# Designed miniproteins, single chains, part 31

Each design is a single chain, and the fold is of that chain. pLDDT is the mean over its residues in the fold that is shown.

## One batch from the design tools (miniprotein)

Design m1118
Fold by ESMFold2-Fast:
Structure m1118 (fold): chain A 66 residues (1-66)
Amino acid sequence: GTAAERAALEALAEETQREALRLVLEGKYSDAAAVLREAARRVASDPELQARLERGAKHLEELAAQ
């Protein structure tokens, strides 16, 4: 991809992580994990960004199971 495409995917990841943090602060771990999972699907062309979002979602899913 182009530098512009990479910047757009990184911006999407950052915006999604901010939304997930907001949900975490409200105790909504399952919802936060779901938004990170959705973003991971959208950034599938960037394996590093996808892995970062998937790790975050997995951690939140483990917290939600409590």
Scores: mean pLDDT 84

Design m1119
Fold by ESMFold2-Fast:
Structure m1119 (fold): chain A 88 residues (1-88)
Amino acid sequence: SRRRLEAEILAALVRMVTAIALLDPSLSEEEKEEIRELADKAVEALRAGDYDAAIRYLEEMAELLEKAGDTEGANTLRKLIERVRELQ
């Protein structure tokens, strides 16, 4: 189905944004682990069709990136959140 394909593309984009964000040397190992955990949960939620859960996890990731000074990463995640809302 189209929605499943779009969810899988969004999951891949979440993985890509996460990988780029984790290249930031200003992030602590604890912050990196928390970001990885939230990304994994967001991807699993997207694949399960639980878009409400995916949005919550992505919002938590965006807040963590914003606090770490990664405003560009946070803004990219917020754009992905809007795309997830279109799947609801």
Scores: mean pLDDT 87

Design m1120
Fold by ESMFold2-Fast:
Structure m1120 (fold): chain A 59 residues (1-59)
Amino acid sequence: SESEKKKEEEELRKQAEELKEAAEGYLAAAADSDADTSATYKKSAEGWKKKADELESKV
């Protein structure tokens, strides 16, 4: 139904937004960290961004 589709799309958008916020947090932490820690945080941010993009692609 139309209502089910809208609910699913809204849920996916909310999840993607949360993952993007997490990625931004990791990038901010990376900017203020040493090289090793920065690399780890950037890798985490990339992972979360990729997951968010995958969720958005389903909408």
Scores: mean pLDDT 82

Design m1121
Fold by ESMFold2-Fast:
Structure m1121 (fold): chain A 92 residues (1-92)
Amino acid sequence: SISKEIAVILRLIGLELDGAKVTIEVEGRKVTITIEGADEQLKRDARAIAKLLEELGAKVTVEEKGTTVTITAENVPDGLLSLLKILSRERK
């Protein structure tokens, strides 16, 4: 669903606007999203992103260490993958 793909992108942008540092790495069909400086609310938003990715058919793993959340998604849909690649180039 394009609506869920857009929701992932908007939530990632929202995390950065709320003060977290978001890093996106794309390796073929695998995406690693690292969120640094996340308080409890931003961690809830990160977990919501993980759920949206699962609903889109990706295989998702979430790792939380202190204020850092790492989301690893495999088999990301091509449309979302293209959007994440664009965001990755701008954010690095």
Scores: mean pLDDT 83

Design m1122
Fold by ESMFold2-Fast:
Structure m1122 (fold): chain A 70 residues (1-70)
Amino acid sequence: NVKKAEEYVKEARKALEEGDNKKAQEYAIQAMLYASKEITTSTDEEKIKQAKELLEEARRINLEAQGQPL
């Protein structure tokens, strides 16, 4: 799940940089989902730490993308 969250964060950042706020929100929401799943289901401390960092980055991207008109 960490790897999926990382991939979606990367795609969300790229979409945001390209001005595709809709895609940025979609990818950020997917990243948040995978990161949250790792945090709530994993017993691996390293993966939980990585997932928490990815969750915060995804939230930041999602909020930034939401600040613009549809």
Scores: mean pLDDT 80

Design m1123
Fold by ESMFold2-Fast:
Structure m1123 (fold): chain A 55 residues (1-55)
Amino acid sequence: VNEELRKLTEELKEAVKKGDEKKAKELKQRIIDLLRQAGYSDVTILAAEHDLSKV
């Protein structure tokens, strides 16, 4: 989970740097889905969504 989360966040940074909004949105969704599947709390997921919305 941690290694996959790291890869997804790095891919998100690259997509944002390239201005690829479609890929960035898909990666944000994948990160949220990964956190949800890993059993993180709704509060943690909401905080992650809020932080990702700023990127």
Scores: mean pLDDT 76

Design m1124
Fold by ESMFold2-Fast:
Structure m1124 (fold): chain A 72 residues (1-72)
Amino acid sequence: MRARELAERAIELARDPSPEAQEEALRLGLEAARLMSPEEARELALELLRAAPDLRGVHIAMAVLAEAVDKE
């Protein structure tokens, strides 16, 4: 639904190495994680890591995972 649409956009942007795309991917990924279950947010973090398996992608995935853990 809305959260998944945000998540799919974040995954696409995470593949773009530009700083602007990275920041937008982080923003959208965190918004999606806040709207979804902790389990769904964990799956999003893994999808982000697979899409951009570099330091930038790792940082976005870790932030999304941290949001899932903080959510409970």
Scores: mean pLDDT 76

Design m1125
Fold by ESMFold2-Fast:
Structure m1125 (fold): chain A 70 residues (1-70)
Amino acid sequence: LIAEAEAKAAELEAQGKTLEALELLAQAYGAAGDYEGAIRLLEELAKLRPDDEEIREALEEVKRLAEEAK
């Protein structure tokens, strides 16, 4: 799952679709339980779209899940 998402994200970045690539990777890492990876990608998305409340809420939720998983 993650490897396939990384390959697809690389294609999107080559096309200049950086936001779509980051969104895809964040979803894939979250679904795989790699919360640290998902947090990193969501933080980059939040920097690019600071007014997007959905990204902010997703970041807060994933951070909480990461803390609970320790």
Scores: mean pLDDT 76

Design m1126
Fold by ESMFold2-Fast:
Structure m1126 (fold): chain A 72 residues (1-72)
Amino acid sequence: AEKYTKLGEKLYREGKIEEAKEYYKKALEIDPNNKKALEGLARIGDKEAAKKLLELFPDDELLRALAEYVLS
């Protein structure tokens, strides 16, 4: 999972959004609760990932704000 999340973050920084999304999804196939992968997908606009972040990390104000933004 960790290798895929790091690769997804690198691709996202390079502007390769679709490739980043693919690797974040691969990370979640291994660890469905991977915080970094869920955050990366939520930043790309994945509403399912945003909902999971809100459920798993309700006390994280930054992740709550990200999830609310994506779900609006």
Scores: mean pLDDT 78

Design m1127
Fold by ESMFold2-Fast:
Structure m1127 (fold): chain A 72 residues (1-72)
Amino acid sequence: SMESAKKKLLQLIGQILSLIGDIYDLEKELQALKSQPETEENKQKIAELEAQIAALEAKKDALMQQVKDLVL
């Protein structure tokens, strides 16, 4: 039904907004690490954060595709 579709859409939007917030926080942490002295430990942490951000971006894109499929 149209009501059921609207409810699912709102739930997906809520999940997407939560992921955007998480990505924002991780990007802030990444910027802070990149401003610190270049050490082997910092290089590893930067790589881990970049991988984590990429994984969350992929999840966000998948949810955005679900929204598109639901509306179209």
Scores: mean pLDDT 88

Design m1128
Fold by ESMFold2-Fast:
Structure m1128 (fold): chain A 73 residues (1-73)
Amino acid sequence: DVEEVKELLDRYIAGELSAEELEELLAKFSEEVLREAFIELARERGLKADKATVPLSEEQRLILAAQAYLAAQ
């Protein structure tokens, strides 16, 4: 669910998961769950979420958001 996806993103940010491992784990979730988790995580961490114009899959969007968050820290 949304909370599980957020936990996976947190583990990726902590360096416990590679980007490839994160993509594989996120592939089992629905697009709606991934979208909700992305928005919630972005809101909690003050990241700007652009839902309308990203040409990538929801999984790739979440991975890029996690990478952007890590780079900003």
Scores: mean pLDDT 62

Design m1129
Fold by ESMFold2-Fast:
Structure m1129 (fold): chain A 70 residues (1-70)
Amino acid sequence: SIEEIQQKLKELKERYEKLLQERNDLLEKARETNNDPELVKKLEAVEEEIKKLEEEGEKLQEELEKLLEE
């Protein structure tokens, strides 16, 4: 249903915003520590999660658009 997809998009957006903030915090700390390898690895993990959420969000948006065009 449209409502279920909208709820999933809302939850995904909240998680996405949280990951963006975590990424920004890690980027700042990495700069302060001259690119600590441990922080770089954490940053890479966060970037991978962001990419997965973007892909999931794209699929949900396409599904929502199709339902709204009916």
Scores: mean pLDDT 83

Design m1130
Fold by ESMFold2-Fast:
Structure m1130 (fold): chain A 64 residues (1-64)
Amino acid sequence: SAALEEARRRLAAGDVAGAVALLEDALARTTFTPEVLAQPVAEQLRRVLALEEATGGAGGLVTP
């Protein structure tokens, strides 16, 4: 998925907040999509959020 590739690129650049926002948008767009197609996006989002927790979470999530 293009969204997963972009999220990976953001993570590699250290843009965790941007990766989270992108994955959340992609997951929201898959609301009417079968769960099997949304699973990779949901899994990646969980992994990114776990990285935020591991980093010590000093307020890294930027909300528009």
Scores: mean pLDDT 64

Design m1131
Fold by ESMFold2-Fast:
Structure m1131 (fold): chain A 110 residues (1-110)
Amino acid sequence: NESEKEEMIEYVEEWLRDYLINELGLSEEVAEKLLKLVREEVEALLAGDLEKAREKLQEIRKIAEELGNEKALEAVTFAIVLIMEILNGEINREQLEQRIKGFLSPPLPL
């Protein structure tokens, strides 16, 4: 269902914005720039434009490096993976919520 996929993507984007601003302390301007790059990366991947996908990922990496914030890079790349899994029909809403919870709270040691 396209509407459910759109709602799940919006949920990922809202979670990412909240995490970047409220948990990592990034400005709204930086968070919006990273969200735009997430959207552009996803669009490039869906189009099979590997050169553009590489360029967008390098811009994300550069921003995270300039901020000295590896968690921002991890959160952004995690969001890209989740959006791709949603678009491919590989993840439902319950699994999405569990994946985000797992990112915020690492699994217990085995």
Scores: mean pLDDT 85

Design m1132
Fold by ESMFold2-Fast:
Order: sequence, then structure tokens, then C-alpha cells
Structure m1132 (fold): chain A 67 residues (1-67)
Amino acid sequence: SAEEAARRAAGAARAAGATGAMSPEEAQKWFDLARAGEHREAAAGVAAGARASGHDFIAQEALKAGE
């Protein structure tokens, strides 16, 4: 469901912030976007940020959340 996808994308954003894959401010931006229903855009943003910081596992999980 869209709610489950939004929840997964929001969770990925929180995980990225908590692990240092991105700043808390950047993580909050993607969290808010996911909760607003833009879960695919949020997931892509989390994945790009996590990958840039070397957190490939988090990036892969974020991409799955956006599907």
C-alpha cells in the first residue's frame, strides 16, 4: 500500500540519519517528503545520499522502499 511504502521510505531516511549516512537535516527532509506521499522521490534522495557517504546497504534498502 502507499502507506506502507511511505512508512518504509521514512524509515530508510531515519536509518540514514542515525547511521551518519547523511546529516539529520537532510534525513528530516526526506522523512517529511516520504510522509507527504512522495515516497519514490524520498527513497531516491536517501539512496543517493547514503551511496555518496559509502553506506551502500542503506542505499539499497532505500531503493527497495521506493518500489
Scores: mean pLDDT 82

Design m1133
Fold by ESMFold2-Fast:
Parts: C-alpha cells; sequence; structure tokens
Structure m1133 (fold): chain A 62 residues (1-62)
C-alpha cells in the first residue's frame, strides 16, 4: 500500500505520516509513503511519482 503527499505542503506531509502509522498497525512493512514534488499534473517529476504509486498499488491488488 502506498500513501503519497505533497512535499511542499506540511499539512499533507503530517496527514500522510499519521495515516502510515495507523495502517502499519494492520499492514506492517507493506505501507510506504512517497513524496510528490509540487503535485503538478504537468510536471514530469510529479507524474513519475504518481505513476510509481499507482504501479505499487496495482502490485498490492488495488
Amino acid sequence: MVIYYDSSDPYSAGKALNEQNNLKKTLGDSVKVLPIVDNDPFNPNSQKDIEKAKEELKKLGY
């Protein structure tokens, strides 16, 4: 399972960390947190991070 957050937004980062801690209680090491820089759908780096998160979710059966 993958949780992503906007690395430029401290609120999103804090929320993602809290969600990871909650999910680790049931899912353990299968919970990952990945930053998305700028979270801009037209930024190639943001798109690569989003695509990677989608691929990891598919590998986990989502």
Scores: mean pLDDT 61

Design m1134
Fold by ESMFold2-Fast:
Structure m1134 (fold): chain A 51 residues (1-51)
Amino acid sequence: MKAKLQAEIDEGVGLISIAVYKVAYENAKKKGDEQAAKEELAKIKAEEEKL
């Protein structure tokens, strides 16, 4: 029972986190900060894997 509610909460939080990390990734790309862009991309992938 808790597992279903937790999964729905985790999905919502994951989607918000992905959106935030995508903005950070785009900003890093615009600045030419390849290391920061790589780190934000890794965070996006990690959050998508939680869904």
Scores: mean pLDDT 75

Design m1135
Fold by ESMFold2-Fast:
Structure m1135 (fold): chain A 93 residues (1-93)
Amino acid sequence: EAQKAWRAGDYEAAAKEYEKEIEKDPNNVEAYVNLARAYLKLGKYEKAAEYAEKAIELDPNNAEAYRLLAAAYKKLGKDELAEEYEKKALEIL
């Protein structure tokens, strides 16, 4: 469901499907990562940061979650925080 919406470029529908995955399994790290990515595509940077932070809380070794958080902070004009989380992502890789 979510993948079909994503492939069609319907990131709003994709976000809704990832939210359903989180409702079924609140510890599904990949669903939080995908939801953060969907909100970045939608230009909803504060929500993207929120869900990337949730992914990091569940799995502190998820390099992609740190990259998404850095990307969201950069879009929000928080350049120092963006650089900090980019460095953290590189340390994990």
Scores: mean pLDDT 84

Design m1136
Fold by ESMFold2-Fast:
Structure m1136 (fold): chain A 92 residues (1-92)
Amino acid sequence: KAKEELEKLLEEAKKRLEDAVLSLGDPSLDLSGEELLERLEKVLKEEKEEFEKKAKEILEKYPELKEYVEELKKEFEEFVEELKKLIEESLS
């Protein structure tokens, strides 16, 4: 089902971001908080672009899902802001 495919794409993107945050938090990288956030923002941009690309392909087949895709985009942006807050807190 198309909705299940969209939900799976979002969950996979969230998991990849969590994995990226764990990798960037490795003390051996000797990154400043600003450098860590800059690298995270780059990963976030790449994941957002991939999600939008795949969601667009699904919308071409199922245009009725447009509102649902916008809801998932909002959920993804909220998840991103939550990850940024967790990083800021860990650096304090």
Scores: mean pLDDT 75

Design m1137
Fold by ESMFold2-Fast:
Structure m1137 (fold): chain A 64 residues (1-64)
Amino acid sequence: SKERVRELLEKAGKSTSEEEIEKKLKELERLAEAFRRAFRLDEDSPYPYRLAETILEIDLLAES
């Protein structure tokens, strides 16, 4: 969600502009879809999205 992306950006010390949030949200959604496909998980499974959030958080913190 946009709220979760905003939280991750704030935690990493990044800008929380609407443009940054939308960009990161799209990246998160694409990564979650890739994991759903790669691990053959149900579309309703929370795991791909949770894994994508964790990867995004790590990347943001590593670059901040």
Scores: mean pLDDT 73

Design m1138
Fold by ESMFold2-Fast:
Structure m1138 (fold): chain A 58 residues (1-58)
Amino acid sequence: ELYAVALKDVTADTPAVLALKKGDVARVLKVLPDGSYVVEKDGRRGLVGSDHVEVVEV
């Protein structure tokens, strides 16, 4: 199962983006062709950029 670990704080500038704090872990639901990820944390879903997170397989 894939998880995204936030490398820095992510601000949700739009409703499509999931806000994260540095060190937050979110489950990766989908990898998009543009390099973004659809992630889920605490029942919330949204997009994060690949430059903001490190993806690990568990």
Scores: mean pLDDT 80

Design m1139
Fold by ESMFold2-Fast:
Structure m1139 (fold): chain A 81 residues (1-81)
Amino acid sequence: AVAEFKARLAELEPLFRKLEEEIRKAREAGDEKKAKELEEEVGRLVATLAARAAGDEELAEAVESGELSPEEAMKKVIEKL
């Protein structure tokens, strides 16, 4: 489970790096709203992948549907692992 999560994170490292650059540029431009939206997208992606790697498809679906925040979902994944 954890090894699968790490492998998927490694595959997405270039995407996360690009998103981090976009967030940084948004903050440097004073576009705090855009920066927060991008951070929420990153958090949702990470939480969904973590939930699936933990074998919790219902938790992954709840994050994707917006029933749970990415932060709340990550706390549940950590407690389960």
Scores: mean pLDDT 74

Design m1140
Fold by ESMFold2-Fast:
Structure m1140 (fold): chain A 57 residues (1-57)
Amino acid sequence: SMKEELLKKLKEAGFSEETAEKIVELVEQGKSVLEIAEELKLSDEETLTLARALASL
């Protein structure tokens, strides 16, 4: 259920379905927001958006 909730929040935050699914996978692996941002080459704005989405869970 947490995976589906996170995926929904990421898509609502403007991430594509493909990117949102990759983010969920990395979160499940225990990666931090900064590690995910580095791996997926997220912009500063996308990184802040990700942090807000995770904080809202």
Scores: mean pLDDT 83

Design m1141
Fold by ESMFold2-Fast:
Structure m1141 (fold): chain A 58 residues (1-58)
Amino acid sequence: RMELIVRIGELLRERGPLSAREIAEALGVSQATATRTLNEMVARGLLERLPDGRYALP
């Protein structure tokens, strides 16, 4: 879980804003796992959810 948070941060830094599906596919995890982790990261202020549904670093 901590490793997934770090990998998501690195991926978004490198590739810019991505959807939960794109993040799940890039990291080899289920969309459910990616969505749960992304929602937790947004709640903690680690990520921003854009109006188009993509996630980005703040």
Scores: mean pLDDT 81

Design m1142
Fold by ESMFold2-Fast:
Structure m1142 (fold): chain A 68 residues (1-68)
Amino acid sequence: SVEEITERVLGLSGSEQSRRLGEALERAVALDRETAERAGGLLEGVSPEDSPRVSAEVTGRLEAAVRE
C-alpha cells in the first residue's frame, strides 16, 4: 500500500527527503490509484541499505511520476 511504501522510504533517506517523498505519494493517491502504484514500483528495487544518492534519485523519479 501507499502507507507501507511511505514507511519504507522513511528508512531510505534523511528526514527532509522522506518528508518530500511522503508528500509526493499523498499527491499520487489523490490523482489516481494507477499513479500511486507506479510510484510504488519505483521503490521495489531500492532497499534501506542503498546509498543516500540512490534514495535521492528515487525521490526525484517519484516526484516526476506524480507531475505527469
Scores: mean pLDDT 56

Design m1143
Fold by ESMFold2-Fast:
Structure m1143 (fold): chain A 90 residues (1-90)
Amino acid sequence: SLFDSNIKLFDSLSEEEKEKVLKALERISQLPNSRLKAAALFFLGLEKFKEGKYEEAKKLLEESLRIAEEVGDELLVKETREYLEKLEKL
């Protein structure tokens, strides 16, 4: 999926590039509810998941899911639910 491709692309970035992307996502996460904010929260949640910070990851993914449902982003709703299901099985 596009989200899987973006995750793999991010993982291929240098540490400097990763920090720049994460800082941009943090700024976007502070904006009013939008598809972009929901996507930013999703990717921030995945980074917490990679860090083993599962409680923080769950909170970010749950907020992403709520906003994605509000804005009608069906692809993001599906992807976020799949990652939340992975967290429940840990």
Scores: mean pLDDT 82

Design m1144
Fold by ESMFold2-Fast:
Structure m1144 (fold): chain A 120 residues (1-120)
Amino acid sequence: GARLAAAFAEAGRVVDEHAVGRLPAEAVEAISEAFAAGVAGDGAAAADALEAAVRAARDAGVEFAGHIAATLTAAAVLNARGHGDEAAAFLEAAVEAARAGDAEAVRAVTDAAIEAVRAV
């Protein structure tokens, strides 16, 4: 709906601001695996892959970008599984935390989004 479209648009601006495109190949591969598993209905595999993406980003020194990418992917999975309002709420919370420069709040939103994906 309109809320989710607006949330993705705001998240796209945060992606540009925080250079999410600099993720290491291992994190990008894990994000792709998470989306494929999540869309197919394997929430546990999707959540595990999102956690792997965050770890790969952390190991490369781009943990903040990893959390943003994982939250975007989790939101896309939740929307594909019919949870668009929950997806919008996680994106809105992540954008607010990222713009505040609150890395711990971004991590907390990402952890909650990953657990929501696990429940799919």
Scores: mean pLDDT 85

Design m1145
Fold by ESMFold2-Fast:
Structure m1145 (fold): chain A 71 residues (1-71)
Amino acid sequence: MEELVRRAEELAERAGEAAKAGKYEEAARLYEEAAEALRRAAEASEDPERRRELEEAAERLRELARKLREL
């Protein structure tokens, strides 16, 4: 589980850098990959509160990716 969370954090950092560079399509794809990693981490979590937290984080990243594609 924690390896998936760490991967999501690394992908989100790369997405942020791509967005700062004006590479919005690349940033959106990286945020979507990060969101998928968080969703998988949530499925692996045995703690309902942790699962909810990870699912909410994944949804926020998906929304961010969607907004970046609209630019």
Scores: mean pLDDT 84

Design m1146
Fold by ESMFold2-Fast:
Structure m1146 (fold): chain A 95 residues (1-95)
Amino acid sequence: SMEEEARKLLKRAEELLRRADERLAQARAALAAGDIETARRHAEEALRLAEEALRLALEALRLAESKELILRAIGLALRAIGLRLDAEELLRQAG
């Protein structure tokens, strides 16, 4: 069903967002240590993961029929946008 497909997409988006958050933490730690190249690599990976999570959350929103799944998809899309902005800011700070 479309609802089962939406649930699978949201679960995958949540996993990607957890990985993106971990990469952002690693990027911040590397930047604080003065390791600019490591910070850049982690921030680039966080950006990629956040962009993929946003795509999946928006696809889930398109398929979602229940209020619960619609709200979950919107919440995950907003989290993905926030992580993208954080990653882009870290990339600017890293040069």
Scores: mean pLDDT 92

Design m1147
Fold by ESMFold2-Fast:
Structure m1147 (fold): chain A 63 residues (1-63)
Amino acid sequence: SEKLKKEEIDKKLLEFGDEKALKRVEDFEKLSKEKGVKEAREEIEKEEPKLQEEAEKELEKIK
């Protein structure tokens, strides 16, 4: 979708206690849209190893 329905999905997942993973994904997407993908990626890359591990654990709880 053009608008992206991720914000609505993120809110649902937050209600189930996945605030950490959703917050990080949301922050990256916001930074990417506001500052540009390159700058957002550089910030995330520095934290990416931790974020990926945490996101994987959160997704495992959901799936």
Scores: mean pLDDT 60

Design m1148
Fold by ESMFold2-Fast:
Formats: sequence, C-alpha cells, structure tokens
Structure m1148 (fold): chain A 61 residues (1-61)
Amino acid sequence: SISPEEARELIRRGRELIKEGRDLIEHAKNIDEITKGIGLVLRGIGLITEAELALGVSISL
C-alpha cells in the first residue's frame, strides 16, 4: 500500500506530466513531438488514477 504522502507525490508528478505533454502537443512541429506529448499525458493520467484507487477518492486533473 502507498502512504498519503506517496499518493500526493503521484498526483503532483501526474499533473506535471499532463502539463508537459499538453505543452508539447500544442507546440508540436512534427509527429514525433505529438507522440511524445500523448505519451506524457497518458503516463500522468496513469499516476493520478493509481493515487485515486489507493486513496479511494476522485481527483480533478
């Protein structure tokens, strides 16, 4: 099981990854940059979902 502190860190990192991914997609000049951005967004969502499941709560993105 993860601690509340670990869950908060997962949420923080997840939100940062989503922001980075969105920024990459919005300023993408080629398909590789779009692909990287999508990957970051999905990874960030995954971290937040993991924290939500561990805490038993819904978290805004």
Scores: mean pLDDT 84

Design m1149
Fold by ESMFold2-Fast:
Structure m1149 (fold): chain A 77 residues (1-77)
Amino acid sequence: GSALEKLEEAKKLIEEAERLSEDPSKLEEAEKLVEEAMKIIEELMSRFPVTPEMEELKKRAEEVRKKIEKKREELEK
């Protein structure tokens, strides 16, 4: 697919993961979506010149992953 198509796919996965991260029963699903988005972003960054939008999307994915980890820790208490 095109780089733009893959970037939009990664954005969608991050948005879905953010939404699912609010449900304690969906944290595993949310984490899986973040990992898929990160894989797409890293693939794009390896094949194309890194753009500011790619960097921002990667930062957003890392932030969502951190949020999921924190929610998991809070649920284990």
Scores: mean pLDDT 82

Design m1150
Fold by ESMFold2-Fast:
Structure m1150 (fold): chain A 67 residues (1-67)
Amino acid sequence: ADAKLAEAGRLVREAVRAAEAGDFETARRLLEQAIEAIRAADVSPAMKTALIGEARRAVEEAMRRAA
């Protein structure tokens, strides 16, 4: 398994938790870190695009639920 994808998954989960707690600044920071981890992963460009899209959607959905 790619260690960077595992790191990205952890960062997305932490970003979602921050968003659900109303800490949108921390959620955005963690999302950016997750995106950088995905970009550093040894996977195809198409997979990177899909994973970045999924990460953004998960965090944005959590922010909407907290609002």
Scores: mean pLDDT 85

Design m1151
Fold by ESMFold2-Fast:
Formats: structure tokens, C-alpha cells, sequence
Structure m1151 (fold): chain A 64 residues (1-64)
């Protein structure tokens, strides 16, 4: 979904800027412009968000 993709893109950007360990789900939600509840509905854990973001990045690189 567009929301899921937006969250994943925000996560990638923050991880590049300040690193994975220094980035919380709350930081990602704020950067994506969504509530923490909306983020957790799409990604229940930081690890699941990381997997989805990695898959999105690989998928977009393949389609570019």
C-alpha cells in the first residue's frame, strides 16, 4: 500500500541519517507523517519494518 511504502521509505532515510539502532519506531512514524498506531498496524516490530524496507529497496532497484 502507499502508506506502507511511505513508512518504509521514511525508515530507510532515517537509518541512513542516524543509523538503525538510533532510530525508533516513533521517529519513523513522525517522519512518515503517520500515527504510531498506524505504523504498528503495518509493522508490528522494528525487525519487520527492516525486512519490508530491505525488500522494497531491492524491488525498486530491480525495476529502475
Amino acid sequence: SATRERIARAAIKLWIEKGYENTSLADVAKAAGVSRGTLRRHFPSKEELRRAATELAAEEALKA
Scores: mean pLDDT 81

Design m1152
Fold by ESMFold2-Fast:
Structure m1152 (fold): chain A 113 residues (1-113)
Amino acid sequence: SNLELAKVYLAQGKLDEALEYLEKEIKEKGKADVEHLTLLGKIYLKQGKLEKAKEYLEKALALPGGEDNAEAWTLLGEVYLKQGKLEKAKEAYQKALALDPNNERARKNLEEL
């Protein structure tokens, strides 16, 4: 599927191909869900496009059930950290850890703040 191809390319660091297949997936479904928007945020964060990453992660978290997505909170914390917004990064990582206490990325980043 286009979603599985997008995830494979993302795992390989092939960000442009990941975007292409994720866009195809969203077009075929006619809508972007929490997972789609979280993956867009992750790709833009890896590209260093912090404002786009933030926009898509905030959209993901605003969808029904999006607030319970630990990965979206972790990625938003990483965006804030890269922007130097330490208090917002801390808040986002705390939300991620409340949802998933085994989230090693959120835990380590929070300890380094």
Scores: mean pLDDT 90

Design m1153
Fold by ESMFold2-Fast:
Structure m1153 (fold): chain A 68 residues (1-68)
Amino acid sequence: AVDEAVKIFQKTKDAIEGKLEDVASPDVNLALIRLLVDKAKNPQELAERILKSAPDDPVAREIAEKAK
Protein backbone atom coordinates (compact mmCIF):
# COMPACT_ATOMS: atom_id res chain seq x y z
CA ALA A 1 0.00 0.00 0.00
CA VAL A 2 2.65 2.57 1.00
CA ASP A 3 5.03 1.48 -1.78
CA GLU A 4 2.14 1.57 -4.26
CA ALA A 5 1.19 5.09 -3.13
CA VAL A 6 4.80 6.26 -3.60
CA LYS A 7 4.81 4.87 -7.17
CA ILE A 8 1.45 6.52 -7.90
CA PHE A 9 2.81 9.81 -6.52
CA GLN A 10 5.89 9.71 -8.79
CA LYS A 11 3.89 8.66 -11.86
CA THR A 12 1.20 11.32 -11.31
CA LYS A 13 3.77 14.03 -10.59
CA ASP A 14 5.76 13.17 -13.73
CA ALA A 15 2.58 13.21 -15.83
CA ILE A 16 1.50 16.61 -14.47
CA GLU A 17 4.97 18.15 -14.92
CA GLY A 18 5.31 16.67 -18.42
CA LYS A 19 1.96 18.07 -19.59
CA LEU A 20 2.05 21.35 -17.62
CA GLU A 21 5.76 22.24 -17.89
CA ASP A 22 5.12 25.97 -17.35
CA VAL A 23 2.39 25.41 -14.73
CA ALA A 24 3.80 22.96 -12.20
CA SER A 25 2.17 25.28 -9.68
CA PRO A 26 2.42 24.97 -5.90
CA ASP A 27 -1.39 24.72 -5.74
CA VAL A 28 -1.45 21.61 -7.97
CA ASN A 29 1.32 20.02 -5.92
CA LEU A 30 -0.48 20.76 -2.63
CA ALA A 31 -3.72 19.23 -3.95
CA LEU A 32 -1.78 16.09 -4.96
CA ILE A 33 -0.13 15.95 -1.52
CA ARG A 34 -3.49 16.16 0.26
CA LEU A 35 -5.03 13.50 -1.98
CA LEU A 36 -2.19 11.02 -1.32
CA VAL A 37 -2.08 11.67 2.45
CA ASP A 38 -5.88 11.28 2.77
CA LYS A 39 -5.81 7.92 0.96
CA ALA A 40 -2.96 6.51 3.07
CA LYS A 41 -3.79 4.31 6.07
CA ASN A 42 -0.51 5.46 7.63
CA PRO A 43 0.25 8.95 6.25
CA GLN A 44 3.44 9.35 8.33
CA GLU A 45 4.94 6.14 6.90
CA LEU A 46 3.94 7.20 3.38
CA ALA A 47 5.51 10.63 3.90
CA GLU A 48 8.79 9.09 5.15
CA ARG A 49 8.93 6.73 2.14
CA ILE A 50 8.29 9.57 -0.33
CA LEU A 51 10.90 11.79 1.33
CA LYS A 52 13.45 8.95 1.29
CA SER A 53 12.80 8.41 -2.45
CA ALA A 54 13.18 12.14 -3.26
CA PRO A 55 14.87 13.97 -0.33
CA ASP A 56 15.53 17.13 -2.38
CA ASP A 57 12.00 17.28 -3.82
CA PRO A 58 10.03 20.18 -2.31
CA VAL A 59 6.74 18.29 -2.87
CA ALA A 60 8.09 15.27 -0.95
CA ARG A 61 9.20 17.56 1.90
CA GLU A 62 5.76 19.21 1.99
CA ILE A 63 4.07 15.78 2.23
CA ALA A 64 6.31 14.88 5.19
CA GLU A 65 5.51 18.19 6.91
CA LYS A 66 1.73 17.83 6.36
CA ALA A 67 1.71 14.20 7.58
CA LYS A 68 3.09 15.09 11.03
Scores: mean pLDDT 57

Design m1154
Fold by ESMFold2-Fast:
Structure m1154 (fold): chain A 58 residues (1-58)
Amino acid sequence: SAADAERAIELAEEAIRTGDRELLERAQKLTVRAMTQGATEEAERAAKLAREASKKIE
């Protein structure tokens, strides 16, 4: 859903700021849920931020 995608975006942004791998994992899980629920545009934004977080967290 859009709410899952919005939460995933928030968690991915926080993971970028803090380097927290658990926040990144939660963001990735919510992104997958949003994608399966048809929120494809929002989920793609969340996925992009999760990739950026992953690059910064090693």
Scores: mean pLDDT 77

